# Designed miniproteins, single chains, part 23

Each design is a single chain, and the fold is of that chain. pLDDT is the mean over its residues in the fold that is shown.

## One batch from the design tools (miniprotein)

Design m827
Fold by ESMFold2-Fast:
Structure m827 (fold): chain A 75 residues (1-75)
Amino acid sequence: SELESIRLLIEWAIRMAPRNPEAAARLLEDVAVGLEKLGYHEAAELARRAAQALREGDIETGQELARKAIELLKK
C-alpha cells in the first residue's frame, strides 16, 4: 500500500539521520507532501517538524518526531 511505502521511507530516514541528516530531512519533506495529499495532515506536520529538527542538527528530536508520525499511520 502507499501508506506502507511511506512508513518504510520514514523508517529509512530515521536510520539515515545520524549519518546524513540533510538527506534524511529532504526525504521527510517529500514524505510530508505525500501524506498531505492522502489527507494525513497531522502525520505530515510531524514529518515536516522532524525534517526541520534534523536540518538544525537535533538528530534525537528529529528521530522522535519521525517515529511519532509512524505511530499515527498505524492508528
Scores: mean pLDDT 88

Design m828
Fold by ESMFold2-Fast:
Structure m828 (fold): chain A 99 residues (1-99)
Amino acid sequence: EPFRKGAAALDAGNPEEAVKYFEQALKELGPDNPVLLHMLGVAYLRLGEPEKAKEYFEKAVAADPDLPSAYRTLSEAYEKLGEVEKAQEWRAKADELAA
């Protein structure tokens, strides 16, 4: 299954392969699956593409506003882009939801 293959590719250190499988899974499961959108963001962070990672994390939090892991990784993406104030805001939101 594409999602499992994508997760296995991330574990193996192959984020390019993970993106291909997660995009296939997104077509099969629907564009608004928050866990899948979050995993695509993680794969793009591993690829060194924080702008794309940010886009997918924003879609993930829009699909599930109560997903703390997506806010945490959104904060990480903003930090890599040099947007430290927004990174702190998203980190605070993740901490609030995880408590």
Scores: mean pLDDT 82

Design m829
Fold by ESMFold2-Fast:
Structure m829 (fold): chain A 65 residues (1-65)
Amino acid sequence: SLEEYRKQLEQLRKFAEIYGAEEIVKQVDALLKNLENLSPEQIRAKLMEISIKLAEFITKKIKEK
């Protein structure tokens, strides 16, 4: 449902904020604003892309310690 996608995006946004991934926060905010105008296929694709990008950002930041 659209509500479940919102919850998943809000969780990704929280993680992005915690790790300082400002570009990912912006991408999540843009997707949330346009969520009702997207197909379920488009929403799933963007959720996957954001999740992968956030995981890569976190991994890279940990390794730079």
Scores: mean pLDDT 82

Design m830
Fold by ESMFold2-Fast:
Structure m830 (fold): chain A 103 residues (1-103)
Amino acid sequence: DPREEVLKLLDEIRKKYNMPESVYNWLRERIANLSPEEQREVAEMLRNLLKAEEGDEEALQKLAELLAKRDPRLTVEQAKDIIRVLLEENGIVSAVGYLLSDA
């Protein structure tokens, strides 16, 4: 179930990185309104985001490619730089918010 997979990943991030309850509830509602295909894409993005936070450069590259595919205004290089800056300056919770709310 792609919805259960995304919610499991979101709950992992919530517990590990102390996501505020208000942010978690807002993200859960957004995920619930996504199609099954969009939920699969979000699950892949969140899995790669978790690995990128741990220093996996291949996961960062994969995440940037997924983000650039979603937003044709972004190059893969620009997407990679945005994710890196978000993780370094704002943390993974802010990066999750960006991936789920910034079109």
Scores: mean pLDDT 83

Design m831
Fold by ESMFold2-Fast:
Structure m831 (fold): chain A 93 residues (1-93)
Amino acid sequence: DWAEWEARLEEAIAALEATHGPEAAALARRAFELVRRVRAGEVSEEELREELRRLAEVVIERALAEDPSLDVEEARRIAEERIPEIVADVLAF
């Protein structure tokens, strides 16, 4: 049930905001909006992959601002490995 999934996601975003602040919650809402657009048929698999890469870069920039010692290349490598799995999971719904 999509409505139950949305409600649980909002609870998860609220928990994320409580532990990691409003900026982390904003990034999670951006990811949720991307999933909603895929579900509405507004985003192709290729577009989903590209938007996830853009979102990963935003997350990396935010993390680097908090920890300048962050290995950006390692973070990008992890994102590239995870994106195909996320795409498969999103499209399975």
Scores: mean pLDDT 72

Design m832
Fold by ESMFold2-Fast:
Structure m832 (fold): chain A 102 residues (1-102)
Amino acid sequence: MQERIDEAVRVVREAIDNKLPMEEVYKRLVELGLPEEVARAIAEAITSTDPQKRLEALRKGAELARKYNDPAAMVALGVIARHFGLSAEEARRLLAFSDPNL
């Protein structure tokens, strides 16, 4: 599990640093074994230039990560949120608000 989390974080970091296109980010995450819906939401969150669309993609991604019980996706979403300027508390609240059973 930890190796898969580390690999997902690496893909996210490389996507941010190299400004990878959405389809490339999506493919890399699917190759790591993330569910396709989750991979797409993460790719949208990284590549969105609109802060509102990015926030929506982060919330959707967190909801899907919870649904699929995917901790690698959840950590990756946290990294994205923090990179785009959310505080640790704001990122935590954003990710928690995506759980319909909370």
Scores: mean pLDDT 79

Design m833
Fold by ESMFold2-Fast:
Structure m833 (fold): chain A 90 residues (1-90)
Amino acid sequence: MAEEARRLLEQAVKYLEEAKKSTDPEKRIELIRKAGRLLSEAAQHLTPEDRPLLEKALDLAYEVSKDKDFDVQVEATLLAMHVALLLRSL
C-alpha cells in the first residue's frame, strides 16, 4: 500500500502545481478538488514516510489559498486544513 499512497500523493502535488500556474478560477477549483479526492483516497494508506509529500501539498494549497478569487480561496483553504489534519495524524 505504500506504493499506492506515494503515487496518489505525487499526482495530488502535480494537480496543485497546475492549479498554482492556472489563471482560470474554474480550472483551479477543478484541480484543487482532484487533489483533494486523491488525498482522501491516500489517507487510508499513509505512513510517516509520506510526511515530506504531505508537507509539500500543504505548502502548495496554502499558496493557492492566497488567490484573489473567493471560491478558489475557500477550496484551497479547506484542502490545506485537510492536509494539516492528515499530517497531525502521522
Scores: mean pLDDT 84

Design m834
Fold by ESMFold2-Fast:
Structure m834 (fold): chain A 77 residues (1-77)
Amino acid sequence: SEEEQLRLRGMRQYFDSYDVNHDGVVTLEEMVEVMQETLGLSDEQAEQVFRFYDVDGDGVVSFEEFEEALERHRAES
């Protein structure tokens, strides 16, 4: 639907804001650094957010993992 497409676009833009080197994945280090600089989060707080998106536990977040984590949260709501 159009609503799904707008949501996906928003998620992509949000993901891209953390993809500092623009390689299509976000590492723990990149997310922690961006969250510390933009939101003032502690290392522990930023790591908790990263773990939420790191669905596979492989230490990197692809856009697909990011989308899956958000969809899982939505489905449980």
Scores: mean pLDDT 70

Design m835
Fold by ESMFold2-Fast:
Structure m835 (fold): chain A 67 residues (1-67)
Amino acid sequence: TAREKARVARELAELAERAGHPDTAERLRELAERLERGEDVDRASAELGRLAARFQLETRPPLRPPD
């Protein structure tokens, strides 16, 4: 749902800010607000997906042993 996507966007914004990506964090907060208002939901959802994918590529761990 749009509400769940807004929550994910807010969580990603906090992670981006802590990781030193303030511009990405600000854009994610704007997307969260648009999703909560139900404005341009399809476009906001697509943009969220693109930002999340780009952020994950930048924060990808090099090596981690299984738990």
Scores: mean pLDDT 71

Design m836
Fold by ESMFold2-Fast:
Structure m836 (fold): chain A 89 residues (1-89)
Amino acid sequence: LSKEEEAEILVTLAAMAVAIGQKAGDVSPEVVELFDKAVEAVRNGNYEEAIKLLEEARDLVLKESKNPESAKTLARILDKVIEGLKELL
């Protein structure tokens, strides 16, 4: 896979995790905004910026979630995506 293709797969996985988190009530509009900015950063090749935005989104999910179990699952998925993007730097 190209670096660009691998990055797109990683953000697609993150998008699925965020959608599940929204359905579970773990994701605020602020988390969605951070995630949307991270996706834009990836598509612009700004992987370092995307990582920072995803880390902020992860921390916000853990801080504001009303369901600790679901929040931890989403955070774990986001952490794996973040680590995958770091490998592309």
Scores: mean pLDDT 81

Design m837
Fold by ESMFold2-Fast:
Structure m837 (fold): chain A 67 residues (1-67)
Amino acid sequence: MDAAARAIAEVLGTDRPEEIKRLLEDAHKRGAQVRAAAATPEERVAGSDEVGLEFVKRVNRIAKEAA
């Protein structure tokens, strides 16, 4: 996770890899909850897509703050 957070921080031009690490940790935690709660493959996909979309929105917010 730390290496991925740092790579994303560098791409976005931010010096806050710790913030990105927290977002990755939150996304992993929420993804695990979705997988544990999903009764069907369709629910699993839909829930995982929502987790991914939320992560992207938060990363985009950091990118806008870095600009």
Scores: mean pLDDT 72

Design m838
Fold by ESMFold2-Fast:
Order: structure tokens, then sequence, then C-alpha cells
Structure m838 (fold): chain A 108 residues (1-108)
């Protein structure tokens, strides 16, 4: 875990992806998974959309943390990020905003 955290902080995308996966499995802290997911979203890594949704489903990420990750990715022009953001907004009951992001995902 410490080696993966060090590598992810140094910009290793594969180490960051592995931390989010391990977080979803309960093998690392949700905080470590969240920081790794934010780093991936800032880099525009499309895979973080599915990884963040898995981590949310397992309880490793909160709904608010998953929203932040999806929004960062969506604002980089990711269709996967926009679709994930739409799904998360729908879960919050923000249906009009969710519909707008789903439309953007389909247009990307």
Amino acid sequence: VEELLRRAREGDVEAARRLVELGARGEVSGEAAYEAALALARKGDERVASLAMEALASGALSLEQALEVAELLARKGSAAGAAALGALLDRQGRRDEAAAWYARANAL
C-alpha cells in the first residue's frame, strides 16, 4: 500500500488506478482511493469514471466524493465522466441536471 501511494503521488497512473480498485475491495482506506481518483480525474483518465462508480457502490467513496471525481472528469470533455456525473446527480434527485449531463455525454 505505501509503495502504491508513493508511486501514485509521483504521477504513476497505474498505481493510482490500483489504489481506487483496492479501495473498492476494502483493501485500502477510502481516503487513499479518493485522492487517487481525484488525481486520475485531473489527468483526464477515462477509466476513473467506472473505478469511482465501483468505489461508491462498495462504500469506499461517498456520493459527494464520487460526484467531485465525475465532475472533474466531465469538465475535461470525457463522455464517461459526463455519464457518471449524470447518474450521480440522478441519485441525489437532481434530475434536470442529470438529464443535461446525459445529453452532453451522448453528444461527446
Scores: mean pLDDT 83

Design m840
Fold by ESMFold2-Fast:
Structure m840 (fold): chain A 62 residues (1-62)
Amino acid sequence: VNEEIEKLIKEAEKALEEGNLEEAKKLLDRASQLFADNPSKVSAETFEKLVKAAKKLKEAEE
């Protein structure tokens, strides 16, 4: 789960760098769903990375 979420975060960050906000949002939504389905299995480090990526997306949309 953590590895899968981190892969989605990395792909989302790449999409943000390319200016593809729609793809980045979709990837982060998938990562958030994996966290919601498996909250006890997700590490604090992985959750923090997810939060930081979501913040970057929000800043890019402004």
Scores: mean pLDDT 78

Design m841
Fold by ESMFold2-Fast:
Structure m841 (fold): chain A 70 residues (1-70)
Amino acid sequence: SSDALHQLLVELGELIAKAEAALAAGDRATAESYVAQARQLIDEAPLPPGAKAQLLAEVEAGVAAAERRA
């Protein structure tokens, strides 16, 4: 449902924000844990493979941008 997708996107955003904060603090291990949690949420989501690939690409782009700023 659209509500379930909205909740997924909110949770992904929160995990990425936590990963970015961890990278800024120099804590790569904690950042990797949050990214792994984001990937697991996408994998477990009831979405077609194309939608999952797009969400994974967005997570990777966000992490890469944060690493460039850390």
Scores: mean pLDDT 82

Design m842
Fold by ESMFold2-Fast:
Structure m842 (fold): chain A 55 residues (1-55)
Amino acid sequence: MKEEILEKVKEAIAQGKSFDEIMELFREYIEKYKDKLTPEEILEIQNEVIDLLNS
């Protein structure tokens, strides 16, 4: 779940999607997998997404 979300975010970045589009995609995947993810894992994924966007 966590790795799948990060992979989709990386793909969107590679395709030149805007920050807003990437954040919308991220929110949709978190909502999709919220029952499979702990609050801790959600926070970790969010931090990794922010880090990727600032790299």
Scores: mean pLDDT 78

Design m843
Fold by ESMFold2-Fast:
Structure m843 (fold): chain A 60 residues (1-60)
Amino acid sequence: MEELEKAFAEALRSTFGIEVEDPSDLEAVAEKLAERYGTSVETARRVVEALRRQVEAQLA
């Protein structure tokens, strides 16, 4: 849903201060978060997936 992508992009911006072109590309989002915070892509992916699931639950 378009609303999910907008809500997720807002959550990423407000929580982590990152802007993403395509918030549905979780791999690219995780890579950007890992680069910004100096963490592993694996750790960033877990964080991104948890936030994504939280946003999905709110919109379902």
Scores: mean pLDDT 79

Design m844
Fold by ESMFold2-Fast:
Structure m844 (fold): chain A 67 residues (1-67)
Amino acid sequence: MDEEKIKKIKEEVKEKAYRRNLSTDEFLQAVKELMKETGASVDEAIKLITEAVFEGLKKRQEELRKE
């Protein structure tokens, strides 16, 4: 149950980062939502959301390289 909630939040953040539409407020909201839904610590939530952001940015970089 908690794993599915984490995955959903990470995928939304990853997609927004990929599209370059992720604001600081949206990042902070994702961290807060993950903490609320899963009971994760602040440090754990920040780590998970940061990983999702990095994955989205990496995917964007790879796609731009395929021009």
Scores: mean pLDDT 77

Design m845
Fold by ESMFold2-Fast:
Structure m845 (fold): chain A 94 residues (1-94)
Amino acid sequence: MNEKAKELLEKAKKHMTEASKAFDQGNYEQAAKHLEEAVKLYKEAEKLSTDPEIKREANINLVAIGIFAAGLDVEGHTEAAERVKKAISEALKE
């Protein structure tokens, strides 16, 4: 389980990098899409792992994605930001 969880964390990190690149290019909808995928991957990694360090890394990155979503809202992409924030809220709830 931990090896698969680590693989999911690496995939999530790649989506975070792509989200940042898309945001810098003004592709805000693409950035939001990558953030939503990262949320799913971080939550899956948390569920699969009993390792507190993996769980901590997943949860800290969900907070970071929340801050990124606030950036989307500032740029006027409120609907996209709301989708990302909702995904995070549901991930943190369970």
Scores: mean pLDDT 83

Design m846
Fold by ESMFold2-Fast:
Structure m846 (fold): chain A 64 residues (1-64)
Amino acid sequence: AERERLLAEAERLRAKADQYFKESKDWIKKGKEENQEYINKGHDLFAEGGRLRAEADRLEAEAA
């Protein structure tokens, strides 16, 4: 039961991280049209995505 819960949580966090990475790329692409704030937002989303992926890795390690 606990292992399955940890793996489900890790999968959820990875999905969120993937979404943040996709949004990051979109914001950076828009920023290339002459908006530094969009580029900055993209970088912030990329950092948050990395944090969520690291958390998912920790949960998967605990589940193993």
Scores: mean pLDDT 80

Design m847
Fold by ESMFold2-Fast:
Structure m847 (fold): chain A 60 residues (1-60)
Amino acid sequence: SSVLERLRQRREQEKDPFLKHVLDLALRQAERLRAQGTPEEEIEGRVDEVLRGVDYLKEQ
């Protein structure tokens, strides 16, 4: 999905090892939720929360 592609792109561009690990975990969780039949809107919301959290940490 476009949401999973956003996570993949962000992970590839990330230089901080900790944030890259967080993005990798988020990607694996999003893929698992999709495999379990979780609605795409719910997966998208969770991904947006992770991306906002990563952005927040980078501003500190």
Scores: mean pLDDT 83

Design m848
Fold by ESMFold2-Fast:
Structure m848 (fold): chain A 62 residues (1-62)
Amino acid sequence: MEEEERRRREERRRELEREVEEGVRLIVEGVAKTIEKRQGYTEEAKKEAKEFIERVLKLIEK
């Protein structure tokens, strides 16, 4: 019932959300880095792959 209790509860929730968001970002960065390192891809193909990844991120963020 105190503001302190409420803040702690919200802080824990935000901490969890941050961990989930960071986990997703790590996965996406790993995939993007793999695509960039792979030889034989044109700049256009890499751009399309990054756009696809960004679209997936927006779906997850919702």
Scores: mean pLDDT 68

Design m849
Fold by ESMFold2-Fast:
Structure m849 (fold): chain A 51 residues (1-51)
Amino acid sequence: SPEAQRHLERAVEALKAGDFEAAVRHYLEAQRIDPSLVPPPELEAALRARS
């Protein structure tokens, strides 16, 4: 969905800026809107590091 896609884009931008917490927050919101969303490898790595 466009809204989930916007959150995913914000998560990637936050990760590139070094804002790990914002990246995770936006990614979780994207998954809440669209659970079928495939995470980019960089976001997947960030989530695994937090876990």
Scores: mean pLDDT 77

Design m850
Fold by ESMFold2-Fast:
Structure m850 (fold): chain A 68 residues (1-68)
Amino acid sequence: SAEEVMEELRRLLAEALASTDPARVRALVAEMEKLFSENAEKFTPEQEREALRLLVLAGDHLAALEAA
């Protein structure tokens, strides 16, 4: 379900934000992007906006780690 996909995205984001390993965070971001793209049709417009926000947060964390 869309709710289960959103829960998994939040779990992956939490794992990404807890990591300081750029390689690990990159793998988690890729997993989040794949999960979003494979399930985009299940989302309401509000859920899609929330999912994209989670992806941006994960990507920003990765960018900060790679800049350090």
Scores: mean pLDDT 89

Design m851
Fold by ESMFold2-Fast:
Structure m851 (fold): chain A 66 residues (1-66)
Amino acid sequence: SALEVAEEALKLSEDGKIPASKLVELAQKLSDEERKIIGEASRKAFDPETGLIDVEKLLEEVKKLL
């Protein structure tokens, strides 16, 4: 599920951050609906200056979309 991907991203994060490319990799096996949830949540958690996703923010945004 989208929540499970966000939780896995938290386990793989360093200093609470994960590269956007790694999140895309984790989301590959999700359904189209679940990838949409990850996509919407990641836009709100993404820092364009660093290319990193704030995983705590990602998890919060995923929970709001469920």
Scores: mean pLDDT 80

Design m852
Fold by ESMFold2-Fast:
Structure m852 (fold): chain A 65 residues (1-65)
Amino acid sequence: SEAEAAAEALMEEMKRRGFNVELVEVRGKEITLRFHEESVTRYTAAAIFAIGLGIEHGYSVVVVR
């Protein structure tokens, strides 16, 4: 589906940026990602990038620990 393709592209971009990410769930226009927490700064950067990229492509990104 388009949402699954968007989730895959988002994950590839996060990995390219050096983040450890896993896909938790895709529901409609919402993509849920988990980042393995190394530090508050790294986690915050990952969340900001993922949310921003999601918005750019018309998706809501939820980040969980």
Scores: mean pLDDT 82

Design m853
Fold by ESMFold2-Fast:
Structure m853 (fold): chain A 56 residues (1-56)
Amino acid sequence: SSMRQRLLRAIGRVLRAIGDIFQAELDGDAEALARAEEELKRAKKELEEVEKELEE
């Protein structure tokens, strides 16, 4: 279903953001770390919205 695809994409975005945080820490790149943390925040918000829609 379209909802399953949206859920998988939202989860994928969270996982990518976590990976980007790990990479930024390894690289010592404070700017990349800040960008990755903001992306994780946005990705978590999108995942929460998709989870709410699953209740409908």
Scores: mean pLDDT 84

Design m854
Fold by ESMFold2-Fast:
Structure m854 (fold): chain A 58 residues (1-58)
Amino acid sequence: RRALLERTAAALEELLAGPPPADTYAAIARRLGVSVATARRLLAELFAEGRSFDVPRA
């Protein structure tokens, strides 16, 4: 699980280094090869651990 959270953080950092995607969850899901629901859960876990990212909102 920790390794998956680290991969999620790395994928999010790479996405934030470029132009923001229309759907951040779908972009993370695609990068990790998981479902959108799983990507949302992983991002929620990262934020709950006190990790913060400047994620653009619509």
Scores: mean pLDDT 67

Design m855
Fold by ESMFold2-Fast:
Structure m855 (fold): chain A 61 residues (1-61)
Amino acid sequence: SDELVEKLLEENKELIEEMKTLPEEEQQRRALALYHEWLERHGVPEEDVVRIMKRITEILE
């Protein structure tokens, strides 16, 4: 689980860095899109998706 979280964060590192340069409204849209993609299309467990999203929020802060 921790391995999966770290792997997904690393694989999406460039995308997350790009989000940091965007307006808050656009950051929220992209974060929501990633949340849905990981839950629905990639079958990532909800617990792991929540953890990833918290870390992305911290990075964007």
Scores: mean pLDDT 75

Design m856
Fold by ESMFold2-Fast:
Structure m856 (fold): chain A 79 residues (1-79)
Amino acid sequence: SVDQADQLSQQGSDAFLAGKLDEAAALYEQAASLLPESDPRRAFILRQLSKVLEAAGKTEEAQQYLQQSQQSLQQYQQS
């Protein structure tokens, strides 16, 4: 649900600011999973997840989520 995704995204942001990188990544991943692929909120959440993974040194995973974010945004802009 949208409300759950927004709440989880906020919790992910709070965890990231607190330096709880693994918790932040899990919360953002959960938030993204509740939204359609074409939703611009999902693209934003995947971008934040990418930043968390970069901070955690998981550069390959971060790049994959960044690409997913860009694909979701591009699909939204074309339709």
Scores: mean pLDDT 83

Design m857
Fold by ESMFold2-Fast:
Structure m857 (fold): chain A 94 residues (1-94)
Amino acid sequence: SVLLGEGKYEEAIEEYEKRIAEDPNNAEAWALLGEAYFKKGDYDKAIEYYEKAIAIDPNFTIAYRNLAKVYEAKGDLEKAKEYLEKAEKVDEEI
């Protein structure tokens, strides 16, 4: 997050990839990697990594909301709405 905040997206990506190599079940690290790629404008990679975070932690509400934002940025408003509704449903079940 600090590296990303400084605009050092490539450095942040390397750090998160290292965390994932050490613990591939770290849903937060996958979501941070998704955020870094979203900030770089690589929406397809952002989607891939947020989906990985959700696969590890299906209750990770912020990952669903961020995935909705990526789909909105791509112009896929239908998928953006779908993931936003999934985020709301997760919040109701927790």
Scores: mean pLDDT 82

Design m858
Fold by ESMFold2-Fast:
Structure m858 (fold): chain A 71 residues (1-71)
Amino acid sequence: ARELLREAIRALKEGNVMEAARLLTKALRELVKTDPEAAQILFDALGALSKGNVEEALRLAEEALERVEAA
C-alpha cells in the first residue's frame, strides 16, 4: 500500500488524474483488509477526484500515507 500511495501522490502532483485514480483504487483495495480507517480516507480522496478537486484528493492521499507510515 505505501508504494501505491507514493505513486498516486506523484501522479496527482503531475496532474495525471486517471493514473492517480487507478493507483488510489488499488491502495484502497489493499488497505480495506489491513487498515479500514486509511481505506476510508482513500475513499474520500477518490470522491474528491470525481468532483475535480485534485488539491483535496492530494491532501487526503498524503494523510493516508502519513497514517500508514506511522503505524
Scores: mean pLDDT 83

Design m859
Fold by ESMFold2-Fast:
Structure m859 (fold): chain A 128 residues (1-128)
Amino acid sequence: MFAGSETDALNAIKKGDNKTAALNYINLGRLYYGDGDYERALELYDQAIELGKDDKEIQAQAYNNKGRVYFKQGDYEKAIEYYKKAIELNPEYSRAYRNLAEVYEKQGDYEKAEEYREKAKKLLEEKL
């Protein structure tokens, strides 16, 4: 179903464009995630992390997306771990703070949820 995106990623690798390849794997992983194929989504995000190893912003996006998979599976501990890795790689990644707030809210930690939500809001406002 998503063979075109895999071909685009492989062609980018052959051209030495690891950033484009990593972004194509992230996009393909998001499609499998939306389709409920969490195992395939995780494999694609892992490939994006490896290809994007010299780009902290790309690695942060891939780790954030891994966190979203674990969140959907109810593994809140792993979701928190991967969202924190995304924030460590990109401290300005407002989406990762928002996702972390959602996990804490699901755990009933409303104080931490509000803290991370406010951080996400501040980062978004600084870019507007």
Scores: mean pLDDT 85

Design m860
Fold by ESMFold2-Fast:
Structure m860 (fold): chain A 95 residues (1-95)
Amino acid sequence: NKRDLLEFYFNEYLEAFNLTKENIQEAIEKLKQQPKINEGALESLQLYLEYLENEFSEQELLDKLLKLLGKDSFTPEELEAFYKNLQQLIQKKNK
């Protein structure tokens, strides 16, 4: 089942990149302060925050992300790239 496989990779990538609720909240605030808001990135980070607050199951989060991105499924490479981009965004701190 492709969904079960994607759900497995999703959980693996969350553990690999140490995405915390606090780091995601910081990234959301940074995105809101930009001159041109990337709404897709903002909505994606908001979905991850809601997942970490136990508002969604992993399956519901994946379905919402697929709908948001206009995709039928994620590849493992796409999930990895997405989490790497989130990690980089969170690490970009202005003092």
Scores: mean pLDDT 62

Design m861
Fold by ESMFold2-Fast:
Structure m861 (fold): chain A 90 residues (1-90)
Amino acid sequence: GPSDEELIELMLKNAKKILELAKEDGDINAVEALLLAQEAAANNREVPKEEAEKANKKAAEEAYKLVELAAEGKLEEVEAKIKELREELE
């Protein structure tokens, strides 16, 4: 369903951006701003609130984990998560 595919796409976009920022400067503030913007956009969707909340909550949860890993310098784990998300879309 749209929840699964859209969720994986959101998680993949977040993971890629987190990895890019972490590799450059470890700019966690920019990643936090990105996550806040994503949450704000999600709150204005016409999708049923419960479905939108589930998808966005899961994407945010995974993004927060990746931000924490990146802040700790665990870029290998962030890259592994990107691979998992790409495999799910195959």
Scores: mean pLDDT 60

Design m862
Fold by ESMFold2-Fast:
Structure m862 (fold): chain A 83 residues (1-83)
Amino acid sequence: MKEELEKEINEAFGDIYEYLARKAEEEGDYKEAAEWYEKAGEFYLEAGNLEKAKEAYLNAARAYEKAGDLEKAAEMRAKAEEL
């Protein structure tokens, strides 16, 4: 039960950070959006939701690329490929 609650909490945090990231993207704040997507991916990974984690890391990569941070974009793509 504790493990199940921890997974639900981590997935909820992932959903919150994904929402914040999408809002930052709408405002053109690509660096902030990328940081939020990266956090969402970390929480989804802790929750064991590899599909959502992969999507979040790919979204982070795109946002980092739009922000001009090609090194971070490559790092996020690598994290997504490992899932």
Scores: mean pLDDT 86

